# Designed miniproteins, single chains, continued (5): the designs that were tried, part 27

Each design is a single chain, and the fold is of that chain. pLDDT is the mean over its residues in the fold that is shown.

## One batch from the design tools (miniprotein)

Design m16906
Fold by ESMFold2-Fast:
Structure m16906 (fold): chain A 96 residues (1-96)
Amino acid sequence: KTTEIIEELLKAQIELIGKAKAGEKKEDLQAFADKNRPLTKEIEEAAKKYGEEAVKKALIKALSKILGIPESTVRELLKTEEGNEEILKKIEELGK
């Protein structure tokens, strides 16, 4: 449920990075980002209804599926600035 919404947002972010690397116009990149606004709202509503911890668990599952790494590894990476940077680099690599 929330995991599927986060997976969709992550896939959209990967696609956005790919488009930016391909040199698409700022206006086109913004329009693509705006299409994901409803998904962001659903995540915010899930956080309010189920709490931040439930959304965090959903994020860990979504990142594990998208990046192909264990949930335990994602959980450890999310604890540090260096780990967060590593996750972002892996997302950027998928944007090719």
Scores: mean pLDDT 71

Design m16907
Fold by ESMFold2-Fast:
Structure m16907 (fold): chain A 82 residues (1-82)
Amino acid sequence: RAEEIVERVVRAVEEELDAKGTDPVSKKALVELARELAELLAREGLEAVERRVAELLAEHPELAHLRRLYDLVVELYRRESA
């Protein structure tokens, strides 16, 4: 189920952030964003997520770390959906 894959991806993102010692406020924001990207990936596929991340980075260059989060979500989704 798409919901199960999204939850597994979100859980794996939380574990990665915990392993890196991410603070609770940043962790919450990054996990929420990871969930949105994973849900978009499950619903509309990789091209839709790539377009959305590119739009966000064009509008908000200060969010450069979104590239790393995007790469992580895509990699985790591929592992969980295989």
Scores: mean pLDDT 76

Design m16908
Fold by ESMFold2-Fast:
Structure m16908 (fold): chain A 71 residues (1-71)
Amino acid sequence: SETQLVQQLNALLEQLQKARTVEELEAIRNQLMDLFLRAPDSLVSRAVGAVLFAIGEIEDFRLEQRKKEMM
């Protein structure tokens, strides 16, 4: 149901707030992608799409930071 999808999304968002490593972000991203594929054309899918985009922006930022630290 939509309610269960919203609850699953909220659980993943809580995990995202607690994520400290790239590996943790990658695992959460994969779970969000699975949720997106299971809930097409829903408000949840739109919200998941926005969160996936935001995670991509964070990943790009981290890659740029690592590039600056390369010797």
Scores: mean pLDDT 72

Design m16909
Fold by ESMFold2-Fast:
Structure m16909 (fold): chain A 58 residues (1-58)
Amino acid sequence: MELLEKIAREVIEENPDLSVEQIEMLAGQRAAELGLTAKEQQEVMRIARELYEERKRE
């Protein structure tokens, strides 16, 4: 869980001007590059979307 959240947070912080869809794709790609499973890649994408939406709400 913590590793997946870390990946999602880093992608969001590194790419502040990207849309949520682009953030989701980058998070999934980074998880794949790190050798994570397809299920873990989907979970990272879900976490990234949720964190992106939370930052908008503040």
Scores: mean pLDDT 79

Design m16910
Fold by ESMFold2-Fast:
Structure m16910 (fold): chain A 65 residues (1-65)
Amino acid sequence: EELKKKKEQRLLDYAERIANTAKYLKMPKEAFDKLFDLAIRMAKEAGAEKVVEHIKKLREEYLKS
């Protein structure tokens, strides 16, 4: 269980870095969407449902901004 939480935290940190980097570099929406889809896929494969929802929320906030 502790190892699962550590993996979930790493995926969350990775997704947050993708979102922040995409915004900072002013990446095209298509490139941003592909990177975020990859992060969501990785979280789903890890069985990290809460991380998937958090990543989706970060994506929506980025697109809204």
Scores: mean pLDDT 70

Design m16911
Fold by ESMFold2-Fast:
Structure m16911 (fold): chain A 105 residues (1-105)
Amino acid sequence: SSSELQSLIDSLQKFLEKLREATLQVQAATTKEEILNILNELKEFIEKTLKDKVLKDEILSRIDRTIKAIEQSTDFQLAKDTVLRLLESLIFETEALITQLQKEL
């Protein structure tokens, strides 16, 4: 329905804003612990904000895999770059999905 579609678009727009905020926070981060805290806060936001279960579970799985990868890394710059690439991919995919859904309104 159009109301369900609008609710999905609204949740994705909030998610997009949060991804942009998280990107700035990661860019400013000076420790691995700060990056992990940013990712955990992003996970909590996703759990509360995204309504589509399949999309939510997919995104959370990607973040969890990234958390595990950076926890195993001793290279802070590599960890930071890995997270920034994840956030860039999520921003691109979320913007594309919003655009597609808006055409269906």
Scores: mean pLDDT 90

Design m16912
Fold by ESMFold2-Fast:
Structure m16912 (fold): chain A 72 residues (1-72)
Amino acid sequence: MEEKLQKLMEAAEKASIALSKGNYDEARKILYDTLLELGISEEKARELADEAVKNGVTFELIHRALEEIEKE
């Protein structure tokens, strides 16, 4: 869990930087690729990445991602 959280937090930071520059596609790709690597399904990874682009990378989003990782 700790290693997965660390990877997710690193991706969250990189995606947040991309979002702050208006690079929405880059932010979406960073999160999507990382969520897939962590074992989340394509459908859910896309939903979470799209939420991050629309609403920002929030603690709630990170928590939801961790819950999905625990289910897998």
Scores: mean pLDDT 81

Design m16913
Fold by ESMFold2-Fast:
Structure m16913 (fold): chain A 74 residues (1-74)
Amino acid sequence: LSDEEFEEETERAVKQAAELVEKIKDDKELMEKLKKVIEEAEAALPALEAEDPREAEALRRVIEAVKKKLEEAE
């Protein structure tokens, strides 16, 4: 992927992640599963940064968007 295509994909992922949280915010089981997925993704960030810093930055942006929406729901 080009840098522009990667930024578009990252922006799309961030928007989709935020939309997903809004859609499932009333479903306790799905919200708990999402929290676990985010915790696992955060734990994987250092290893991903070592292999692909650009991909790690994209994942960090998605994680931040989800965490912000989860905090708003609590």
Scores: mean pLDDT 78

Design m16914
Fold by ESMFold2-Fast:
Structure m16914 (fold): chain A 93 residues (1-93)
Amino acid sequence: GSQQARQVLTDNIQQLQQVQPTTSPDSQQVINRIIRGYQSAISAIDSGASDSDIRDMLRTLSQQLRDSSRRHPDISDLLSQISQRLDDTANSI
């Protein structure tokens, strides 16, 4: 449900914030953009977005993570793990 999606997004933000100081400046910029996208998704959930809209948002975020992972090798494993978690969450909604 929507609360499960919200929790996953919140947990992913926390994980990204924990690793960000150890990454390159370019990867720090990417992480900041990802966090902003996640915060927008959380706001949409809190505003009553439908399960269909939440699923589409999670899939879009997952694809953006996969695209970013190819360009940022220092965080590629992390982005791939987070992307998989978003896909799993979308499939559960």
Scores: mean pLDDT 87

Design m16915
Fold by ESMFold2-Fast:
Parts: sequence; structure tokens; C-alpha cells
Structure m16915 (fold): chain A 76 residues (1-76)
Amino acid sequence: LTPQQEEDVAAALVEIYMAIGDIDFERGNYDSAIEAYKKAIELAKEYADQGLLSPETAKRLIEDAEKKIKEVEEKK
């Protein structure tokens, strides 16, 4: 993979976990939703540290996931 393709794949993987979290949240599976969002944060941080995600993209994805975790926790 080229560096740009690696970044695109890394971002897509983080976004997949965000989508899993959103689906679980809509279904009322709050614990599973939180775990999916936490996995998204973990991957975004890991991929940023490895240079696979730009710092700006990683920050946005992490902030989005953290906001979603707060929304789920307020409903638990």
C-alpha cells in the first residue's frame, strides 16, 4: 500500500468501529456501543502514533468518539 492508501484504510477502520458503536447505541446496546467507540479511539491513537493517520484526522475521530461515549453514558 502507498502511504496515502494506508491513511485511507486506517481512517476507514476507525470509522467502521464508530459505525458499529452508532448501531449498538441506536439498538440500546449501551455497553457494546461504548466498547466500539473506545476501540475507535484506541485505533486512532495507535495509527496516529505509527504515522498512518494525520494528527488532524486522528484528533477529529477521537473527539467524535469521546462525544459519543458521553451521550451513551448519559442514557445508561
Scores: mean pLDDT 84

Design m16916
Fold by ESMFold2-Fast:
Structure m16916 (fold): chain A 63 residues (1-63)
Amino acid sequence: GAAARKRREIKEKLRELKIRRTALQGARDLLRAVFGDDAAEEIERLDEEIARVEEEIRRLREE
């Protein structure tokens, strides 16, 4: 039914968002480890993108 399809779509979207979050977190951690303060602006932009992905994950989990 429609409810089962919706749950599958949400599950797949959550998986994609979790992969994206992990990749962004990895990039941020690498920049901190290698460049520290020299990458502060880029790290801030990655943190903003991570926050957006986490908000989307939260919204989908509430459905």
Scores: mean pLDDT 84

Design m16917
Fold by ESMFold2-Fast:
Structure m16917 (fold): chain A 97 residues (1-97)
Amino acid sequence: SKKLIEELEKERRKKYLDFYKNMTPEERDALWQKAIEEAKKKNMKDSEIKGLKRQFAAEWGRAKEIYEIEKNNVKLTKEEYEQRLRRASLEGALAVE
């Protein structure tokens, strides 16, 4: 049902928020760099490392957009909320060279 999917999405969003809530860009970059170095030690391919960077950037972008919406008490429909989060995830991922 749609309600079950909504509950699972809320739980996933809360986990991203809790993880990134008080994280500075510098702390984020240090965390990502450590994960990338561990991936390189495991002989992960450059294309896979780039994918990992895009994944991290997408998750960060999504979490920060949720903070902005909550902080500014922005009134959104469910559709507008989901579209805004998708856009933030894509913009974050696209910013990775």
Scores: mean pLDDT 76

Design m16918
Fold by ESMFold2-Fast:
Structure m16918 (fold): chain A 75 residues (1-75)
Amino acid sequence: SEMLMMARGIAASGEVFVAERLAKKTGDEFIKKKAEELGKLVKEYQEALKKKDYEEAEKIFDEITKISSEVMKYI
């Protein structure tokens, strides 16, 4: 549903915030790079939603989840 996809966008934006905060606190270059990748993917996710390309949006969200899981291993 469109509401679920919008909720996913909000959740993904929160994950970017957490990753950026971790990068700032740790100074870790790997975490910095992952935070930048998450930021780019969230922008691509929002663009896919604007185009109503829901199949592409789901693929991008799966990649966001994968990268977020990698960052969480450093917590």
Scores: mean pLDDT 82

Design m16919
Fold by ESMFold2-Fast:
Structure m16919 (fold): chain A 100 residues (1-100)
Amino acid sequence: SGFEKMLELAEELSKLPPEERFPAALKLLEEEGKLEVKEALERLRKEFGDIYGIAGFLLYVYEGVDLTTIKTPEELRERYIEAMSKVAEELLKKYGEKTE
């Protein structure tokens, strides 16, 4: 599930200093052979800012979003908010089940 992979990666990245999180995300993409995704993330960070690079990485991990289609910061924010709403719904469903 993209949800479980995203939570695991978000937890691992949160253990790093803020300045090391984006480079770590890029290294993971290189190790998985996802060079096109890596290039798209570097573009988003350069054009829109550091927070957009991390947001784009999490969007890709959670939903498999084609980051090359994102042209504006507004579009990335909209997609990120939608994805976070789905994350909240999945968390509520999992915790509502009260199983191990």
Scores: mean pLDDT 77

Design m16920
Fold by ESMFold2-Fast:
Structure m16920 (fold): chain A 68 residues (1-68)
Amino acid sequence: SLEELARKAVEAAIAGKLEEAQKYTQELVKLGKLTDEQAQEVSKAIIDAAAGEISPEEAVKRILEVVE
């Protein structure tokens, strides 16, 4: 599901597993048929969570708002 991919991307980024985070993010963009602008919004949510600016739960919520 898109929610599971979003969660995996956020968790991988927080854990410093950048290759895994990028892979899950690319799958989200492909399956969600996201525009470049939407893909940037998804990436920002993931980066903000990894930086501790937002919670993992808030990051997943923001990603799902973009893909839905």
Scores: mean pLDDT 84

Design m16921
Fold by ESMFold2-Fast:
Structure m16921 (fold): chain A 74 residues (1-74)
Amino acid sequence: MEELEAIRRRAPEMSREELLAAAERVGAAMKEAGIPSADAVLATLRALAEEDLAGARTMLQVAAWELARYLREK
């Protein structure tokens, strides 16, 4: 939980390398939680990191927030 909040807070300041590493962690956590869209979210984050870093940062924040909310409700 704390890691997801840290990712959400730091995402606007992340380099591409930091963002890709965080995306892998979020994607892995989504797979462990049984979320079917995990692979699609990870693929989108990777694509955005190359073409639109600002968009990738926003999507990573949303993904981390949604995953943290999902885990809190379980």
Scores: mean pLDDT 80

Design m16922
Fold by ESMFold2-Fast:
Structure m16922 (fold): chain A 64 residues (1-64)
Amino acid sequence: MSASQIRQQLEERLRELRQQFQQDYQAHRDDPSASRQITIRYTAEVLREIGEAYDALLELRRRS
C-alpha cells in the first residue's frame, strides 16, 4: 500500500467518524454528561485511526 493510499483511507475514515459524531452530539446536546462521553469516544476513535495510519506508514518505510 502506498503512502497516498494510507492518507486517503485515513481521510475517508475521519470524515465518517466526524459525521457520526455530529449526529450523536446534536442528539444529546442538552445532556452535558452524554455530550462529554460522546466527545471522549470520538476523540479515542480518531486517535486510533491516526495511530493505525502512522504504524502503516512506519512499516512501509521500514520495508524500504
Scores: mean pLDDT 83

Design m16923
Fold by ESMFold2-Fast:
Structure m16923 (fold): chain A 62 residues (1-62)
Amino acid sequence: SEEERERKEREAKAIADLVLSLYPGATPEQLAEWAREFALRDTGSEEVAELAAKYAIEKAQA
């Protein structure tokens, strides 16, 4: 659903932001892997994990 998609997007972005704040000196690859791991552990969703990894890379390259 639209609501579920928006929820997953918000969760993914929050996790990406958290990982970036905890590891400011990490490479984009490391940040993506940690964001994926954090998201999977927290939400149990592979979809959220992939979104979190994507956002971590995007934010790290900004």
Scores: mean pLDDT 85

Design m16924
Fold by ESMFold2-Fast:
Structure m16924 (fold): chain A 84 residues (1-84)
Amino acid sequence: SQAAELEARVDSEESLLEAALEVFRAQLEQLLKAGLISEEEFREYLERVEEAVRVWAKDPERGEKLLQEIVEELAEKVAERLAK
């Protein structure tokens, strides 16, 4: 059944996304402890990633684009602060 195959794939991908979200949360916490982001930025990025993961579950293309934008924005901000 095509529906059962899609559901099994979604469940597997959800488990990987949950693991990735937990890793991302840990990385944000390290950036906060290093003083590279503020507590307000930590909260904002965590909320944005959680929303992007929810969007991905319903619309993978849109969710992937949101996740990419979040990662690129965070990387640029951290790079600017590391450059002094």
Scores: mean pLDDT 76

Design m16925
Fold by ESMFold2-Fast:
Structure m16925 (fold): chain A 58 residues (1-58)
Amino acid sequence: AEEELEKARKKYQEKLDAYIAVVNDPNATQAQIDAARAELEKTIDEYVEVMKKYKEKK
């Protein structure tokens, strides 16, 4: 329960940091930026699903 939420938060933070790094990299291609954004969006969706499960375990 709590471990799943913390793991999801860590994955979100890692993907957010990766996205920011790619956007700030002058050598990054548009394809790399798009891929990093897609990974971040996927991680947000996964985090929302974990939050729903956590809220059900009152």
Scores: mean pLDDT 79

Design m16926
Fold by ESMFold2-Fast:
Structure m16926 (fold): chain A 83 residues (1-83)
Amino acid sequence: SVEEARRRVRERFERSSELFEEGRKLTLETIKLLDKDLEAGKKKADEAIKRVEEMGKKLGDEVSAGLEQGMVQIALSVGELAS
């Protein structure tokens, strides 16, 4: 149903917010480490950059999947109405 599609899209957005907050915390931890131990911080910065990029890609993938699934649910509901 359309209501189920709406709930799913909302859940995906809420999950995206959680993943963004995780990335923010990771970035702050890396900055703190750089201030305390430059060499260890450099290595962690490379790892953190890669992790943030992966998280950003995953956020995009999850939002896209949520929208696609929502559209499928709407199409099915319209198809049932037309039948």
Scores: mean pLDDT 64

Design m16927
Fold by ESMFold2-Fast:
Structure m16927 (fold): chain A 100 residues (1-100)
Amino acid sequence: MEEELRRKYNEISRLESEALKAIVKGVSEEELKELIERLEEAIRFLEEEIERARRELEEARRRNDKELERRYLSRIIALELELALLKSYKEELEEELKKL
């Protein structure tokens, strides 16, 4: 993992924690809007990473590289689960914003 990518994933982990706290404890309208924007950016990043991993998976399959295939399959599964979680948090925060 490149240093920039590692920083992006660390930011996503912090964002998950912040979004969960906002859902449980509540936050200001301004903080809700900022969290939704950050979630939208993180979702876009993960979608791009998933597409990249899928291209790498197809290349691994063409090369009959079973170890690399397994690595990218695991990567895609992890990214898809993360994407689903962030989308769920975004929808919850958007519903809270509509109530304000």
Scores: mean pLDDT 85

Design m16928
Fold by ESMFold2-Fast:
Structure m16928 (fold): chain A 71 residues (1-71)
Amino acid sequence: EEKEKIIEEVRSYVDELEAKTKDNPEALKLVKDFRKYVDEEIERAKNLSLEEVKQIAERIKKGIDDFLKKL
């Protein structure tokens, strides 16, 4: 339940990032590469503890924040 909620929240953040970059083809390409990274981390997270999933989510959120600062 809690793990699934965190995963959904993370996916929502990536979807919002894609929406913000939809009119910039170069930025959208970078977001697509980042989405692939996020999908791989989420797949690994399915076999991890709740604490590890939270750590992965925090790393992804930081990546999104850093990406937005570069735009």
Scores: mean pLDDT 79

Design m16929
Fold by ESMFold2-Fast:
Structure m16929 (fold): chain A 70 residues (1-70)
Amino acid sequence: LEEKKEKAIEFIKKLPESKVIAVSGMKDGVLESSFATDDKEEAIKEVEKLAEKGLEIGITAIERGVRPVA
């Protein structure tokens, strides 16, 4: 779990600032937590919280959304 936490944090640090970071935590195949942020420090804090709970951590980087014209 600690090794997975380190890899997740390194992945976040390598992402460009233009990305939104989605962090998910799963336990026994069940989604326990889902969090999205454009702040790398907040994403890292979420990874640390999920790792302390013993959850499997998933990270997705997404481009900041195009604003739809009404």
Scores: mean pLDDT 72

Design m16930
Fold by ESMFold2-Fast:
Structure m16930 (fold): chain A 89 residues (1-89)
Amino acid sequence: MLDDLSDEQQLQLSQFISDLVQKYLPKLREAIRNNDEKEIEKIKQDILNQVRQKTNELGVNQEAQDKILKITQVVLDEIIERLRREVES
């Protein structure tokens, strides 16, 4: 069952990422409104770094961590895209 990431680990990571996005939501919205790619990228990098630390804290091995980081990046990119559309609307 615990192949690379369990349902609980995935749930915790999704919530952690959601919380991070929410914390950065005001700044991210401002950066998107201003087309400030530099700020957007900085926020993205900070979130990824925080996820790496959280993954290590959860005791995930390196192979599973790689997959989790890839999934995290996909989710993060989707969140950013949805936020961009909301700001433009």
Scores: mean pLDDT 75

Design m16931
Fold by ESMFold2-Fast:
Structure m16931 (fold): chain A 60 residues (1-60)
Amino acid sequence: MKIKGEDIIGFQITAENRIILITKDGKRYLTKEVFPSPEAAAQHAIRIMKEGEEVEVEEI
């Protein structure tokens, strides 16, 4: 499924350098991408939130 970056209020980075996105309704979504570092994952999450991009996710 897709979610909008503007609906995202926070994120977490997994031990595998994947992104968990947290929406304003408290739901959590896992992104498909694996990043080379936690810093790269965090920067990508911040970009999604600021640009309001739609992102492909799975609900967890």
Scores: mean pLDDT 82

Design m16932
Fold by ESMFold2-Fast:
Formats: C-alpha cells, sequence, structure tokens
Structure m16932 (fold): chain A 60 residues (1-60)
C-alpha cells in the first residue's frame, strides 16, 4: 500500500512522523485527485519527503 511503502522509506531516512504523514497525504492526493498511477505517485512523494528533510536541515 502507499502508506506502508512511504512509512518504511520515511523511517529508514530518519524522517519525523509528521513529514511521513504529509508525504502519504501527498501520494494519496496524486492518485485520488490527479489520477497518477500509484507506482509513480510513491516516488514523487518520497522526493517531497527528501526535500522536506533538506529544508529542515537548511533552517539551522
Amino acid sequence: SIKSQIQDVGLELGATQQSINNAINFAESLVEVFGVPEEKAIPLAIDVLKLDLQLEEAKK
């Protein structure tokens, strides 16, 4: 499922649960609202998760 794949990757990357939940919501919106295939939505959501981690580091 979208949730389990993003959850597993997010935990491996050391992301916060809030960032993981945001990435899951983004992926679900891509599939449900924009009609993006799940196999393409998941990598896009992971890219957003990685960007979120970089932004948090940049605030220091």
Scores: mean pLDDT 84

Design m16933
Fold by ESMFold2-Fast:
Structure m16933 (fold): chain A 59 residues (1-59)
Amino acid sequence: MKEEYIQKGVDFLVEKGVPQEDAQKFVEDFLSKLDPSKIDEDTLLELLEEAWNGELKAQ
């Protein structure tokens, strides 16, 4: 996985109040399900936000 995408995703979730360790694991798992080379960074962040909002809503 590309460190740039992981770092941006982690920072994004941490700003939303997610613990850094949980944010990193979530982003790494999320990116491993997707091909980041086929997805624009903006689209990837949008999908990550939707996935995290779904998780937060479930809790």
Scores: mean pLDDT 73

Design m16934
Fold by ESMFold2-Fast:
Structure m16934 (fold): chain A 61 residues (1-61)
Amino acid sequence: GAMEEELKRLAEELKRLEEEGVRLVIQGRYDELAQVQARAKELEERARELAKELGVPVPST
């Protein structure tokens, strides 16, 4: 359903942000890392709410 599709989209975006965060750590770009982490936290919270309603596992880093 629509909620499952949204959760899948959030999981893909979180995976992309995780990969970007790792790259930023390697490059020493900690100011940009903080922005990526803040965005990932917002998406994780939304995914947690949707996963709780659907009874599916929460996407984790």
Scores: mean pLDDT 78

Design m16935
Fold by ESMFold2-Fast:
Structure m16935 (fold): chain A 69 residues (1-69)
Amino acid sequence: DELEKKEKFEEEVFEGIRLIVEGVAATLLKKGVPQEEVDAWTARVLKIIDENRKRYKEELERLKKKLEE
């Protein structure tokens, strides 16, 4: 249950960060930053977030397997 709670918390945090990134992108567009630059920035930041999320999930799965042994 502790690992499940950590996994859910992590997923909620990353989802929240994704929404914040989208909000920042919308704000930059309103300020006249070109769509191409905003899209490129958003894609880079979301990629970093997704890569960190995957790394955390891999570590949790490793811990789960070790506890089951």
Scores: mean pLDDT 77

Design m16936
Fold by ESMFold2-Fast:
Structure m16936 (fold): chain A 58 residues (1-58)
Amino acid sequence: RETALRAVQAAVREEGVDALTNGASPATLRRIAERLGVSVATVRRALAAGTAATKADM
């Protein structure tokens, strides 16, 4: 479970965090889900949890 969150955060850095946070398109979420082998719902949940931590990562 924690592995999915960490993997989503790594993939988000590659795809562009601002686009994913402010207006993630279904296509972008699907691409990340396919890269990680998880569902789009898992990616969405991990991004929602990770957005609070992105400021700490600067």
Scores: mean pLDDT 61

Design m16937
Fold by ESMFold2-Fast:
Structure m16937 (fold): chain A 57 residues (1-57)
Amino acid sequence: SEVLEMMREQMRKNVEVDADATIATYEGLARSSPLLRGHFETMARLAREVKRELEAS
């Protein structure tokens, strides 16, 4: 979907700047935001996937 592609593109830009800080930010948000925990856990997972893809290239 267009939204999914936009989210992935933005995530790639953030991960390229600082992958570990990006992952840590979403993990922190997941811990501090119980209502949105699932969303932030999904974002942290996506950040890790993008980091692995960039490292494999």
Scores: mean pLDDT 83

Design m16938
Fold by ESMFold2-Fast:
Structure m16938 (fold): chain A 133 residues (1-133)
Amino acid sequence: DLETSLSLLETRVLFLLALRGPLTPREIAEALGVSVSTVNRTLRILEELGLVTYDREKNEYSLSDGGIDYLINIFNNVGNNSGVLTTEQLRALLRTVGRGLGLSDAEVEAWVARLDADGDGVITAAELRAALS
């Protein structure tokens, strides 16, 4: 649901899952510095909205296609709806949303390098979708 207005915590959970892959509620709680009960409530909201998927056997959450679409919508808004982000805009976005995610500068640069594989300093929505899929 691309029209959903998410809290800062809900948005941080989606970015954390995008950057680190499938995570348990405990791992998300440790990364975000919040209680497991807060994370469980947040994840249930995100699952109800179709933004995450849950693997009951592993107790892990992952981004859904809807979650990827939501993050790409944020990406497009930061890029002034041009369909592209500069590497500098991506760094600024990851630092802003990543505040409290425990993202190091090295993790931000690794993500920028992964998305800007051609080294032109521009990242497309298609490149972001491919990296998150």
Scores: mean pLDDT 78

Design m16939
Fold by ESMFold2-Fast:
Structure m16939 (fold): chain A 57 residues (1-57)
Amino acid sequence: MEEIRERLRERFDAPEELIEAAVRFAEAMSKTFGIKDLEKLIRFAETVLEIDLQAQK
């Protein structure tokens, strides 16, 4: 999950709270659905963060 956090910080200019929320969402998806593909988890986190950022505008 650290890899997801680092990827989001690298690609998005977002508050840490939103980054943490996206990381927690990816962790929940991994645990609930057994998703082990890190790249897919990163894409889910990025999508959620993009939606949150657009909603704040």
Scores: mean pLDDT 78

Design m16940
Fold by ESMFold2-Fast:
Structure m16940 (fold): chain A 83 residues (1-83)
Amino acid sequence: MEKREEALTLLKFVDWAELGAARGDALATEALRLIDEEVDKGNGVYEAAERAREWLMREAGLSREQVDALAEAGAQALAAEAA
């Protein structure tokens, strides 16, 4: 994946995590908690998002494709609310 595509995926993942957590999605809530924890430790938002995404793949048993699909779904939901 090109670095620009990876950055866009991480942005969509953060949007999914924030929006999903606000809606009570359990995976999104945990992902957002991990993002907040890493940011509190002094890591950048993109680095924190990458670690949360790796957690979903490693610990929750999701494939990279499934995590990317969650990020895309979050971005679409955010766009629908903005319209």
Scores: mean pLDDT 76

Design m16941
Fold by ESMFold2-Fast:
Structure m16941 (fold): chain A 70 residues (1-70)
Amino acid sequence: SRMEKLSKANQIAVEGMRKVEDMIKNGASLEEVEALIEKTQEEMVKAGMPEENAKAWRDVAIRRARERLA
């Protein structure tokens, strides 16, 4: 169902951001963090999130990562 697909995509986003937090705490580079955010966006789209929504999430996540690591 549509609700199951949205729930799965949201779970992927939460899991991805948790991994980003762990990577930053372990001294990962901005490039490595951005690569994980891009991969998380692709998985959210595969789970059924509209591309525009996944891209908007990605743009915010990248901006926040740059503010913390750049």
Scores: mean pLDDT 84

Design m16942
Fold by ESMFold2-Fast:
Structure m16942 (fold): chain A 81 residues (1-81)
Amino acid sequence: SPPKPTGHQQLTAAGILEIGGESDLTVANLYAASFGWPPVTNLEQAKEVIERTKKYLEEQKKKEEKEREEKLKKGEYVEVR
C-alpha cells in the first residue's frame, strides 16, 4: 500500500519539487508513490523514473496553463487579482 500523501508529494505533483542534495532514490520513490509505481532500488531506475515523471508533470502543467488561457479568452475572470 502506498504511504500517506505528504506536502512533498503535493509539490511533486505540481512538478516543482527539487530536493537537491538528497538521494535520487528518495526523489524517484516520491514520484513512484505519487503515481502508484513500484519502489525504485537502483540509481539507473531512479533516473528513468525522474525523467519520465518530469516529462509527464511538465505536460500536465502546460495543459493546465492552456486551459486557464482558454477560460480567460472566453471571458472568465476567475484568477485575475
Scores: mean pLDDT 62

